# Designed miniproteins, single chains, continued (3), part 26

Each design is a single chain, and the fold is of that chain. pLDDT is the mean over its residues in the fold that is shown.

## One batch from the design tools (miniprotein)

Design m8930
Fold by ESMFold2-Fast:
Structure m8930 (fold): chain A 87 residues (1-87)
Amino acid sequence: MVDDVEVRLALITIMVVEAKRAAEKGDFDSAIETIERAIKEVESLPVDTTEAIENLRKALEAAKQGNTEEAVKYLDKAGDALSRLAD
């Protein structure tokens, strides 16, 4: 059971890193798609993901506005929140 959550957290973390790279390159279409996928995966976890979801939602909003700096900032915060869930 715990291993399933850990595996999903690792995959979501990879999605966050990929979205961050896309946003840094100005590829907002890819960043938006990846963030939306990450949000759906996080919402499926049986743990308190409120902080991760909040930061992913803020990153999504920034990406939709074409704001690279804010999108990257919130993706970084989402990654930190996901890392704490892996404890």
Scores: mean pLDDT 83

Design m8931
Fold by ESMFold2-Fast:
Structure m8931 (fold): chain A 67 residues (1-67)
Amino acid sequence: SLETSKKLQEESRTESGILGIRSYSDVDIDKGRELGLKTAEEVPKYRKKLLEEMEREERRGRERLEE
């Protein structure tokens, strides 16, 4: 469905954006866009990884703010 495809692309775009930030030194906007399309097929895998990473960063961020 178009709606599902659009949602997947938006999620992929967000995830590829975060991945792009992670590899900003390797920045290639065209490559980041291309990666987003490939990430779409592996979205469930990256989504789990992203959630785990964000939770870890959130914990780290809280401690860092107080330190």
Scores: mean pLDDT 52

Design m8932
Fold by ESMFold2-Fast:
Structure m8932 (fold): chain A 74 residues (1-74)
Amino acid sequence: VVEELERLAAELAGRDPALARTLQNLINMIKNMDKETIKKYIDRYRPTLLAMARGAGVDEETLRRLEEVLNKLK
């Protein structure tokens, strides 16, 4: 799950460095968190991450993959 976010952050680094940095910061924060804390953070961050991805011109397939990864963390 964390590995999926890391791959997505790497893919987005060329398209939107700000979004990639936000994902990397999120990954660093959740690596040592318990599952309940991760769920709380994902619920808070999900709308912002999806809005940033749409603003960056990320395609629908990449948005779907991002949503799937975030849903797996719930």
Scores: mean pLDDT 72

Design m8933
Fold by ESMFold2-Fast:
Structure m8933 (fold): chain A 59 residues (1-59)
Amino acid sequence: SHMEERARRAAESLKQALLNYGLTPEEADRIAERIYELMLEDPEKGDREGARVVIEAGE
């Protein structure tokens, strides 16, 4: 569905950002999967948590 495609692309972008910040592939996958599931349940909450994770990882 449109929402699933959006969430998947967002999760993939998040994973790439986390890898660039130095997280391991296993850590990046785990975080991206959690955010993907959250986006499917509540897109606004998923977007908010995804942004928070990126900010913390980028510090």
Scores: mean pLDDT 82

Design m8934
Fold by ESMFold2-Fast:
Structure m8934 (fold): chain A 72 residues (1-72)
Amino acid sequence: MMNLLDALARAGLAPGLADQVAGPHTGPELVLRVQETLRSMGYTEVEVDGVLGEPAQLALQRYINRGGKPAV
């Protein structure tokens, strides 16, 4: 769902919050979901690899800047 991605985007803490949640419980799955969501919205620079790298972080910033809208 977009509400979790939206919360990360609004906080401006997407990498830090993802890192905190990416503890031994569910973090890697959440990173994959974030990457899948961004990619499905047209942020094709994001790779679905479970690593929250600079492309995914930049895509999140673009998502914030577009008011939570798809890249297209």
Scores: mean pLDDT 61

Design m8935
Fold by ESMFold2-Fast:
Structure m8935 (fold): chain A 82 residues (1-82)
Amino acid sequence: TPEQAGRALAQAAGEGPDYVSRENGAKAAATLLGVDLETGQRVADRAAELSGHPDRASAKAMGQALLDTAREAGVGPPTAPP
């Protein structure tokens, strides 16, 4: 679920569940999806739009953006090392 994905992303970013910074969110998303940082930045960008903040997003918004980006990119669970 978006809430579960958001919790995992916030934990990977080393931040609390309320808000995740765009920079750390992008890095965490790239790691969780096993993709490059540019793709992770797209997740953070989408989450920021959903949250209405330019520099951070709610964990739930990050989770929703992570799942949407994974579906569009055709990537499954992380299968590659960093």
Scores: mean pLDDT 70

Design m8936
Fold by ESMFold2-Fast:
Structure m8936 (fold): chain A 71 residues (1-71)
Amino acid sequence: SEMEARLAATEALIEAEYPALAAELGEEAARRVAELAREMARAVAAGDMEKARALYAEIGEVAEAALAARA
């Protein structure tokens, strides 16, 4: 199904990018971003675009805060 394909693609992308993300943001922030990305993919699959936008904004905030803390 399209929903299953989208969720599988998101999981594969998270797995592929996780080591680079963890190196850049640190393990804690990388884990949080991965969790939020999975939630966002599920929200998109469910058609909840308001929730998806909120989760996308939270991903940005987590990443920006982690980068600022490492500077």
Scores: mean pLDDT 83

Design m8937
Fold by ESMFold2-Fast:
Structure m8937 (fold): chain A 120 residues (1-120)
Amino acid sequence: ALSLDEIAQMGMDAIATTIKNPEEAEKVRELFNELLEKIKAGEASADEIVEAAKEIFDLINKYGYPEDKVESILLAAQVIGLHVARYRPEDLAEIHAAIAAHIQSLFPDLELDQPSLTPP
């Protein structure tokens, strides 16, 4: 089985290949690595994790290829969610709900299964 670190590296490599500008691709890699390390270290609040994730998604939305950017954002969200589930399980539902709401605001026509993680 792949380790969580291997899944993160593979996901980050895949996401970077979908960004048109190499400088912006590197910025996304740096922000993504910084966020995952902060989650692992327990150094970030739930709000800080959400704001960092939003910044990453906004960069992928702005600079990503139109055909790839939705899949890249969903992959980034999945990798972040896996790290939160491992290191911050108490914050998972709140972070997932905030991330899903932001992705839905970027892609209003996208079908997201938000209610399964945050029941009323």
Scores: mean pLDDT 82

Design m8938
Fold by ESMFold2-Fast:
Structure m8938 (fold): chain A 79 residues (1-79)
Amino acid sequence: MRKKELEELAEQLRRQAEGLEARAREAEEAGKEEAARKFREAARLAREAAEAAEAGDLEKALELAEEAEKLAKEGLELW
């Protein structure tokens, strides 16, 4: 059960990273460089969170996911 839950979490986090990359591209195309940087950094952290989940480190995965969400929110506020 635990392993499958971590695999599902990793998959969700990778999908989140893809969405954040799409937002970063949109922000960059609109000339919103600061927002683009925040979304790009959030995407990086979401991928690191997915890698932590795949490694079985739930605590690290959740910490990185929370930081990614915070940066994504900051990016949205700058957009």
Scores: mean pLDDT 84

Design m8939
Fold by ESMFold2-Fast:
Structure m8939 (fold): chain A 78 residues (1-78)
Amino acid sequence: AEVAELEELEARAAAGDKEAARKLGEIYEEIAEIREKEGDYRTAAEEYKKAAKFYELAGDLEKAKEMQEKAEELAKKA
């Protein structure tokens, strides 16, 4: 159910649904924060990169840049 919901949100975001893109950005940001706190910097960097992509699709360029910078910083620590 949840996996199917994520797939549908990704399809909507790809079609230009900015609200679906924003929700995906929020989901991946939350997952990334949890992984970062656990010390899994590689997975956290990957999830921040996904969050950045979806925030960019949502038109939130400031959050997209913030997520991308976090992903790059954590990738160097991995």
Scores: mean pLDDT 83

Design m8940
Fold by ESMFold2-Fast:
Structure m8940 (fold): chain A 81 residues (1-81)
Amino acid sequence: MLEELIERVREAAERLAEAARAGDAAAAEEAYRELQRAAAELYEAAKREGREEELEEALRELEREYGEALREARALVAAAR
């Protein structure tokens, strides 16, 4: 169900935001991998069900809520390598 997949992406994004706030590069890298996997599953499901419009709306909403934390986490992971 698409709603369940959107919720998994939200949960992964929240874990990533928490890791970024804690400055934990290892935790951020782990959470980022989980987020990428969840997002890929969501994308495939939305495409198969013809619900790309709902996907686009959900991604826009996630970017509003977690965009700053995602950028911080990405920078943290890059700096740790």
Scores: mean pLDDT 78

Design m8941
Fold by ESMFold2-Fast:
Structure m8941 (fold): chain A 68 residues (1-68)
Amino acid sequence: SLREQAERLGLDPRLIDILENIRNGKLSVEEVREAARLSAEGVKLSDEEREKLIETIKANQEEIKAVE
């Protein structure tokens, strides 16, 4: 599973939960923002995880900008 692969790679547990929520199509603006922050800190993501994260950020871009 995504979780088992991420745990084996030593990813942060918070990122694992966020990525599972993105994969399942459910997440909050706070979770999207946190995932973007962790990605920017150099946490390595698979190509599939990165693609899902980018798609989700793009879809929620307006709301993310509003909270900054």
Scores: mean pLDDT 61

Design m8942
Fold by ESMFold2-Fast:
Structure m8942 (fold): chain A 77 residues (1-77)
Amino acid sequence: QELRDKISRLLAEAIEIEKDNPEVVQLLIRAGKALSEGRYDEAIKLLEEALKKTTNPEAQRILKEAIDLVRQLKAEA
């Protein structure tokens, strides 16, 4: 739960930073849904696509951290 909660907070923070970029926001919302459904590979792919589409350094940092945490969560599942 703690890892899932941290990932959810990171995604919410990235969505707030990227509020003016609807394509990135949509990818992050879809990644959150994939995570809630246990589809970790799909979540990672969506987060990687969001990372490629953002130019904000703070969003890039947050998304890299989120991807690493999702990979950790997948390894523990």
Scores: mean pLDDT 86

Design m8943
Fold by ESMFold2-Fast:
Structure m8943 (fold): chain A 64 residues (1-64)
Amino acid sequence: MSEEEILAGVAEVVYGVARLLAKKGELEEAIELLRKAIELAEEAGDEELKKRIEEELKEVEEKL
């Protein structure tokens, strides 16, 4: 398994936790984790994943 595949996997996990926090109303914590997940997706070279997380970040920021 490549380093890029591992980074993408970690980004997906962080993204999942961020979405759970957003559902609980922990919007500031969710935003911090979404930004971290974007960094990990970018390091992984996964443009599709990065775009999905950026869209979620925009939606969460609109609720803040």
Scores: mean pLDDT 83

Design m8944
Fold by ESMFold2-Fast:
Structure m8944 (fold): chain A 62 residues (1-62)
Amino acid sequence: MSEEELLEAAARELMEKFGLSEEDALAIAKLALRRLRARRGRLPSLEEVIAEAERIVEEIRK
């Protein structure tokens, strides 16, 4: 999976799970990917991106 495909897949799941707009879901997915790459220095899995993005959504909505 390319980074582009990973971001699109993550954004789609965030839209379905949290009712986010495409723009908000993509922005959160990009932030999650950036955080994970900074910590690990590698391209994360889709599951890792979704988990980090869910944590970001919870931080925003709490």
Scores: mean pLDDT 79

Design m8945
Fold by ESMFold2-Fast:
Formats: sequence, C-alpha cells, structure tokens
Structure m8945 (fold): chain A 59 residues (1-59)
Amino acid sequence: GALAVVTEDYEALLPTELTLKKGDIVEVLKFVNDNYVLAKNLATGEVGYVPASFLEFLN
C-alpha cells in the first residue's frame, strides 16, 4: 500500500481514530473522504482513521 510519514503529533478524538507521533510510518489502506484516511500504524499494528493533513506520502 501507500506509505506516509506523520508530520505532527495527533491525539485521537474518537475511539475509531489513531493517536500518532511525528515520524511514525503508516500504511494508507483507503481514502475515506477528502479529509480522512484509514491507515495502519506500522510500529503498533493499530488500524484507524487519521486526518490526511497530518500525513506526507512517501510512495
């Protein structure tokens, strides 16, 4: 899948969202809408929604 790096710390606002730290690598599984992706944190294996604005795509 597409890989992205987290550009800023993100604290989950909902149980379905990921809490992320700057520098985390995520795999983007699906674009849900213009603002959110479904992603997997590769360090933890957790899957959840994350704002696309917090991600920089690597490939």
Scores: mean pLDDT 83

Design m8946
Fold by ESMFold2-Fast:
Structure m8946 (fold): chain A 60 residues (1-60)
Amino acid sequence: MELTPEQRAAILFTAKGLLEAARDLVLWLKEQGKISPEEAERILADIDRDLAELDRQMAA
């Protein structure tokens, strides 16, 4: 492991925040009709999967 516990926590927290922000952005773009529903659903599925993995890693 190359990361300190503090660095790992910071990276995981930042990654989760970015994924949550990306999720909100995709939902907003979908509501505005700026992205196709199919593309939005695929991106949201990927974000949800990544968020679940981060939550698993953040759990003790």
Scores: mean pLDDT 79

Design m8947
Fold by ESMFold2-Fast:
Structure m8947 (fold): chain A 55 residues (1-55)
Amino acid sequence: MSDEDAALVAAIRGLDAYRAGKSKEEAIEIAKKTAEELGGDPKLAEELFEKALAK
């Protein structure tokens, strides 16, 4: 698994939290924390999350 894959998984976890009723800020925090736990880049996870919302 690449750092990119870890960040993508983290962004998906953030999106799931947002859809479940968490705020955007809380969802971003979840994405960043998940990326750190997986050894990925938390900034990339935040960027992927925001791009998915802007779509």
Scores: mean pLDDT 80

Design m8948
Fold by ESMFold2-Fast:
Structure m8948 (fold): chain A 58 residues (1-58)
Amino acid sequence: MATPEERERVIREAEALKTLGEQLGRPDLVAKAQEAIDAARKGDVETARKLLEESGVL
């Protein structure tokens, strides 16, 4: 029941986290960001948000 706008927002946030993880040399953040992107693309925006919250960055 997530809107297309909410999905795009979550994907954008996850992409930002992935870039940050790459810049900091933190493969754990990159992995979480990728899982969040994959979840959001499958329509599971709630799981994507939870993964981003667990990262403690966004």
Scores: mean pLDDT 78

Design m8949
Fold by ESMFold2-Fast:
Structure m8949 (fold): chain A 65 residues (1-65)
Amino acid sequence: MTKEVAFAIMIVGEGFRLGLPVEVRFVDGKVEVYLPERSPAAEELAERAKEIGKELGLEVEVHYR
């Protein structure tokens, strides 16, 4: 399993659990995570994404709409 696939499975699952629409893009080893407006749930997901990214050796960027 690639790092990207592992990250996507974990983050999509977390987004589903929190009821948040999440878009994930992979660009040259970087991960861009697109979340709706800032909220406690979105911030929880953003921190979780950074934590998982750190564990997998991926650079994570979070963007809010």
Scores: mean pLDDT 78

Design m8950
Fold by ESMFold2-Fast:
Structure m8950 (fold): chain A 100 residues (1-100)
Amino acid sequence: PRAIVTIRGVKELTKEDLERLLQIAEEHGARVVGVLAPKITPEAKELLEKHGIKYGVLPDSDSLTVIVEAPSKEQAEAAAKALEDYAREQGREAHVTLVP
């Protein structure tokens, strides 16, 4: 099962931000499998490639999209909720969409 987390107000994905997102997903038994961002730093791209994470750049977007995958629906929902909560703690709007 997968979930999509959309975080608004993100201009650039840095390595430090990515490391934190990967950690949060892992703590909830999920993996980040995809990322879409307006800009991705070279260091963040290297980390994405090292982990086999698919990524895309959408320069006209103002949001970061993170796709998580987990063995169960409950784990995917928990990971997505944790990422949403983290984004909101940073003062950003976030939305979760579950993928069947």
Scores: mean pLDDT 86

Design m8951
Fold by ESMFold2-Fast:
Structure m8951 (fold): chain A 64 residues (1-64)
Amino acid sequence: GPLDELREKLLELAPEHEELVEKAVEAIRQGKFDEAERLAVKLATLGYIEAAELLGRKIRELSK
């Protein structure tokens, strides 16, 4: 599904941060968009800008 595709792409972009990626995807699945946004910021601060941008776009699409 769309969240499985998101998880796979995030793991390609941030392979050393599997636990953070799993938490972000689960936060989106539970509708916890504020938590998912915090995790996107954390990815950006760790230098994974493309992963953070992908996650941020998905959050905006689903929180409308």
Scores: mean pLDDT 87

Design m8952
Fold by ESMFold2-Fast:
Structure m8952 (fold): chain A 59 residues (1-59)
Amino acid sequence: MSMLEKAFEEALRLALELIEKGESEGRAIFAGMSYMLKQGLSSSQVFKGGFLIRDKLKE
């Protein structure tokens, strides 16, 4: 996988772990987006990743 794909997959994993621990969807999405931003993804890529995480966690 590319570095970008690894960042998205890890962000999703972190978000799912937070949901399993009882954190809110918003906190999980924010944590995933923050992780992707710290890995050097562009704002556009971070937003796309956030929407993908939201779709996986949809309430």
Scores: mean pLDDT 79

Design m8953
Fold by ESMFold2-Fast:
Structure m8953 (fold): chain A 93 residues (1-93)
Amino acid sequence: MIEVKVTVTLEQTPDRQTVTLEPEAIGASEEDKKKVKTDGTRVGRNLSPEPLPPRTETAEGVMTLEEYKAIADGRTGLSPGAGGGAAGGAMVR
């Protein structure tokens, strides 16, 4: 089982958001570490008429390699720091 520690750096300008993902395999073998070498950088353009406030934020999280690949591949469209919306789906109390 491969766990990935991901450091997410969000750089937000009025025109765009840049999210950099720095994955690091935790407790994995050398073979598993090279599987984590996927590109996690994404750039989102602001398609709304409202300019984004300039902001830089760094967040750190732990996830599975499969979850990390889904985020980096853009299948979920979600990332720590860029989602900003409905987080907390698993807990209601």
Scores: mean pLDDT 60

Design m8955
Fold by ESMFold2-Fast:
Structure m8955 (fold): chain A 75 residues (1-75)
Amino acid sequence: KKEEEKKKILEKLEKYAEELGLSEEEREAFRKGAELVLKGTSLEELKKIAEKHKDDPNFPYFILGARIAKKLLEE
C-alpha cells in the first residue's frame, strides 16, 4: 500500500520538476530529496544527509524535493 502511494507521489514530483523546467541533474537531486522524505527518514537523519550534500551545486533542488514531498504527504 505505502509503496504504491510513494510511486504516485514520485510521479507527481516528476511532473512538478518538469513544470519548473529543471535540468536532468537538478531533477536527480530533487528526486533524491523527495525519496528520503517518502521512505520516512527522520528530520535528524535528513539533516545529516543534507550536511553531506551541502557542497553539491544541485543541493537547493534536493531541499526543494524534500519540501514538496513532505507537503504531498500532508503530514
Scores: mean pLDDT 74

Design m8956
Fold by ESMFold2-Fast:
Structure m8956 (fold): chain A 88 residues (1-88)
Amino acid sequence: SVAKYHEEEAKKIIELDPSLKEEVAERLVAIGESLEKLGDYEEAARVYEAAGRLYLEAGDYEKAAEAYERAAELSGDEELRERAEELR
């Protein structure tokens, strides 16, 4: 899937340079936005969840919360919604 490809590429980049977590998360958000425009909500939700995880690891709790909320909205995943609330 498109989401799986971008998640795997993100992991490879971060394994080489962990300082890029926030930059990679921002790129994943842009990819998620593009997938939403294409109507691929399931793939968009997965990419937003991956971005949220990277923002969380980078210490950007507000951006992590926003990414998880977006993922939850598209997927209906209440666990992701709860994670977003815990970060605020």
Scores: mean pLDDT 85

Design m8957
Fold by ESMFold2-Fast:
Structure m8957 (fold): chain A 76 residues (1-76)
Amino acid sequence: MIKVTVTFKDGSALPIARDVILEFGGEVLKIGKKSVVALLPENTDLDALEKQLKAKTKGLVESIDTEEVPDDYVYK
């Protein structure tokens, strides 16, 4: 699986980010003040995800960090 951390310039983007992640088949692990941590399927098109996040949030994406994790990964 792919662990994604998306940081936003404003927390108003968080509901939109959650919906986009769910559309890509992801599971939201944590919602922070300005960030979302999620797990996505290993074959997820990360470029398409980034494009949708930027488009739907009207450029509120500050950074996107990705990490490959095992399918049995437990969020810590």
Scores: mean pLDDT 82

Design m8959
Fold by ESMFold2-Fast:
Structure m8959 (fold): chain A 98 residues (1-98)
Amino acid sequence: MSKEELEREVELAMHLMRATVNLKAAAKSEDLEETIELLKEAVEALREAARLAEELGDEETARLLRERLELAEEALKAAEAGDLEKARELAKKALETR
């Protein structure tokens, strides 16, 4: 394992943790504005995680992260439209994607 590959793996793990924490918080939030901010952070973290997984050649992880990203982006769109219930459901679905 190269130092560069190890650094990318650490960054991937950090972005995955950030995405998971923010998605869990969004799925439980009863405040629309808080949910929007949490989902924005989750989307950014998932986007970076997917990029890093692709750079590492982990096609399976990259595919799963792209699926989670799509659900998180739809959750953000629902929240921005004022649909808190749908945003929470989509955030939960993103967490459950395997």
Scores: mean pLDDT 86

Design m8960
Fold by ESMFold2-Fast:
Structure m8960 (fold): chain A 81 residues (1-81)
Amino acid sequence: AADDVREGAYYLRQGEYEKAVELFEKAIEKDPNNVEAYTLLGEAYLKLGEYEKAISYFQKALEIDPNNERAKKLLEEAKKK
């Protein structure tokens, strides 16, 4: 899970958004409470222009950790699209 998140974040930085999505989905499959994986999956979908999917994943991150400032900020950005 943590290794999939780190690898996914690497591909997200490289602009390989579809590969990043695959790795974050794998991280969530292994640990359904991984807040970081939901937040980064939302970021990857934002980069892909999939705003509704991004919103749903940021909302899931906030269900698990309501005080996650990154997820709150990104949710607001996604809702303005």
Scores: mean pLDDT 85

Design m8961
Fold by ESMFold2-Fast:
Structure m8961 (fold): chain A 55 residues (1-55)
Amino acid sequence: DEKKKKLEEFAKEMQKLVEKLVEEAYEKNITSDEDREKFQEEAEKKIEELKKKFE
């Protein structure tokens, strides 16, 4: 039960993060490889921070 609840909570937070990242990417109008790389690094950092909260 606790493992299932933790996974469901993690899934909800991941979905929320993905939605926010998609909106940010759209607003930044990412067209260059440099901007894409920077955005990817920030996205990976946010995902890692979220993972740490659920470990």
Scores: mean pLDDT 76

Design m8962
Fold by ESMFold2-Fast:
Structure m8962 (fold): chain A 63 residues (1-63)
Amino acid sequence: LSTEQRIKIVEAIAEEANLSEEVKKELLEKAREGASIEDLAHLAVKAGVDEEKVSEIAFKVYQ
């Protein structure tokens, strides 16, 4: 995955899951640093996003 694709996934998760700006900034920073999709998903789940919701959003972005 390119850095641009990781950023797009993070933005989609933040928008659809209504993440706080602080959590969104943290995820965007990790995506820019080259964090894997698994790492980004793990951080989103720790922030309170449903694991199934994260998978759904990632699928939509890849489509």
Scores: mean pLDDT 77

Design m8963
Fold by ESMFold2-Fast:
Structure m8963 (fold): chain A 71 residues (1-71)
Amino acid sequence: MKKEETLKGIERAEKKIEEMKPFVSEEDYQLAKELLEKAREYAEKGDYVKASNYTTAALLIVVGGEVERWL
């Protein structure tokens, strides 16, 4: 189930990034999408640890941008 868990994580991150798009800069949105693409590439290679790390990094970019708007 390691592959399925990783792919589900990427799907959840993609949905959250799309939901956060109106609340983050275009630069942060593009960076998050690039990191998510790298996550998918590593998942295809069977490197689920790197895939999860890139997925988390993408989420942190969009969450960080939102927090700055409310601070």
Scores: mean pLDDT 77

Design m8965
Fold by ESMFold2-Fast:
Structure m8965 (fold): chain A 98 residues (1-98)
Amino acid sequence: AVVQTETLTLPILNRDGSTSTATVTVTVNSDGSIVVTTDDPAATRIQAITSDKKSAIATNGAPATITGLTPGKTYTVTVVVETADGAGSGSVTLTIPA
């Protein structure tokens, strides 16, 4: 079951010097996993990294899933989204259910 959901709006810096946005959803499940998805169909790669250096990478619109997190611990998760034209990043703080 989903325990916590956070939405990030990331500024994307494009190669032509313009800016756009990508929406990222970060979900904590009751099993202690973190799942990172984006609604941007232009996203070619998502990387998520926790404050203790656990990471997941996904390509082609797949979700990035991090497992092996400590129950009851609070993590800062940094998300990087890449498209063909640019990249953006942001972070969110999440607590793993005990």
Scores: mean pLDDT 80

Design m8966
Fold by ESMFold2-Fast:
Structure m8966 (fold): chain A 61 residues (1-61)
Amino acid sequence: KPSIDQIDADALMETLRLKETTSLSNEEIVEEVRKRVEERYPDLPEEVLEEIAEKIKKFLE
């Protein structure tokens, strides 16, 4: 049963993986992470998904 902390951790892990293994821009990484979180957690509200995307964007600054 995923908690919001688990979802945040999964998003951060995916961000780090993409940053290390791809030449994607920060903007492209945010979109790819958002897509993967949405696919893995389809019941997640859009508002929470947007919050996660914003956190990832801040992390990549």
Scores: mean pLDDT 78

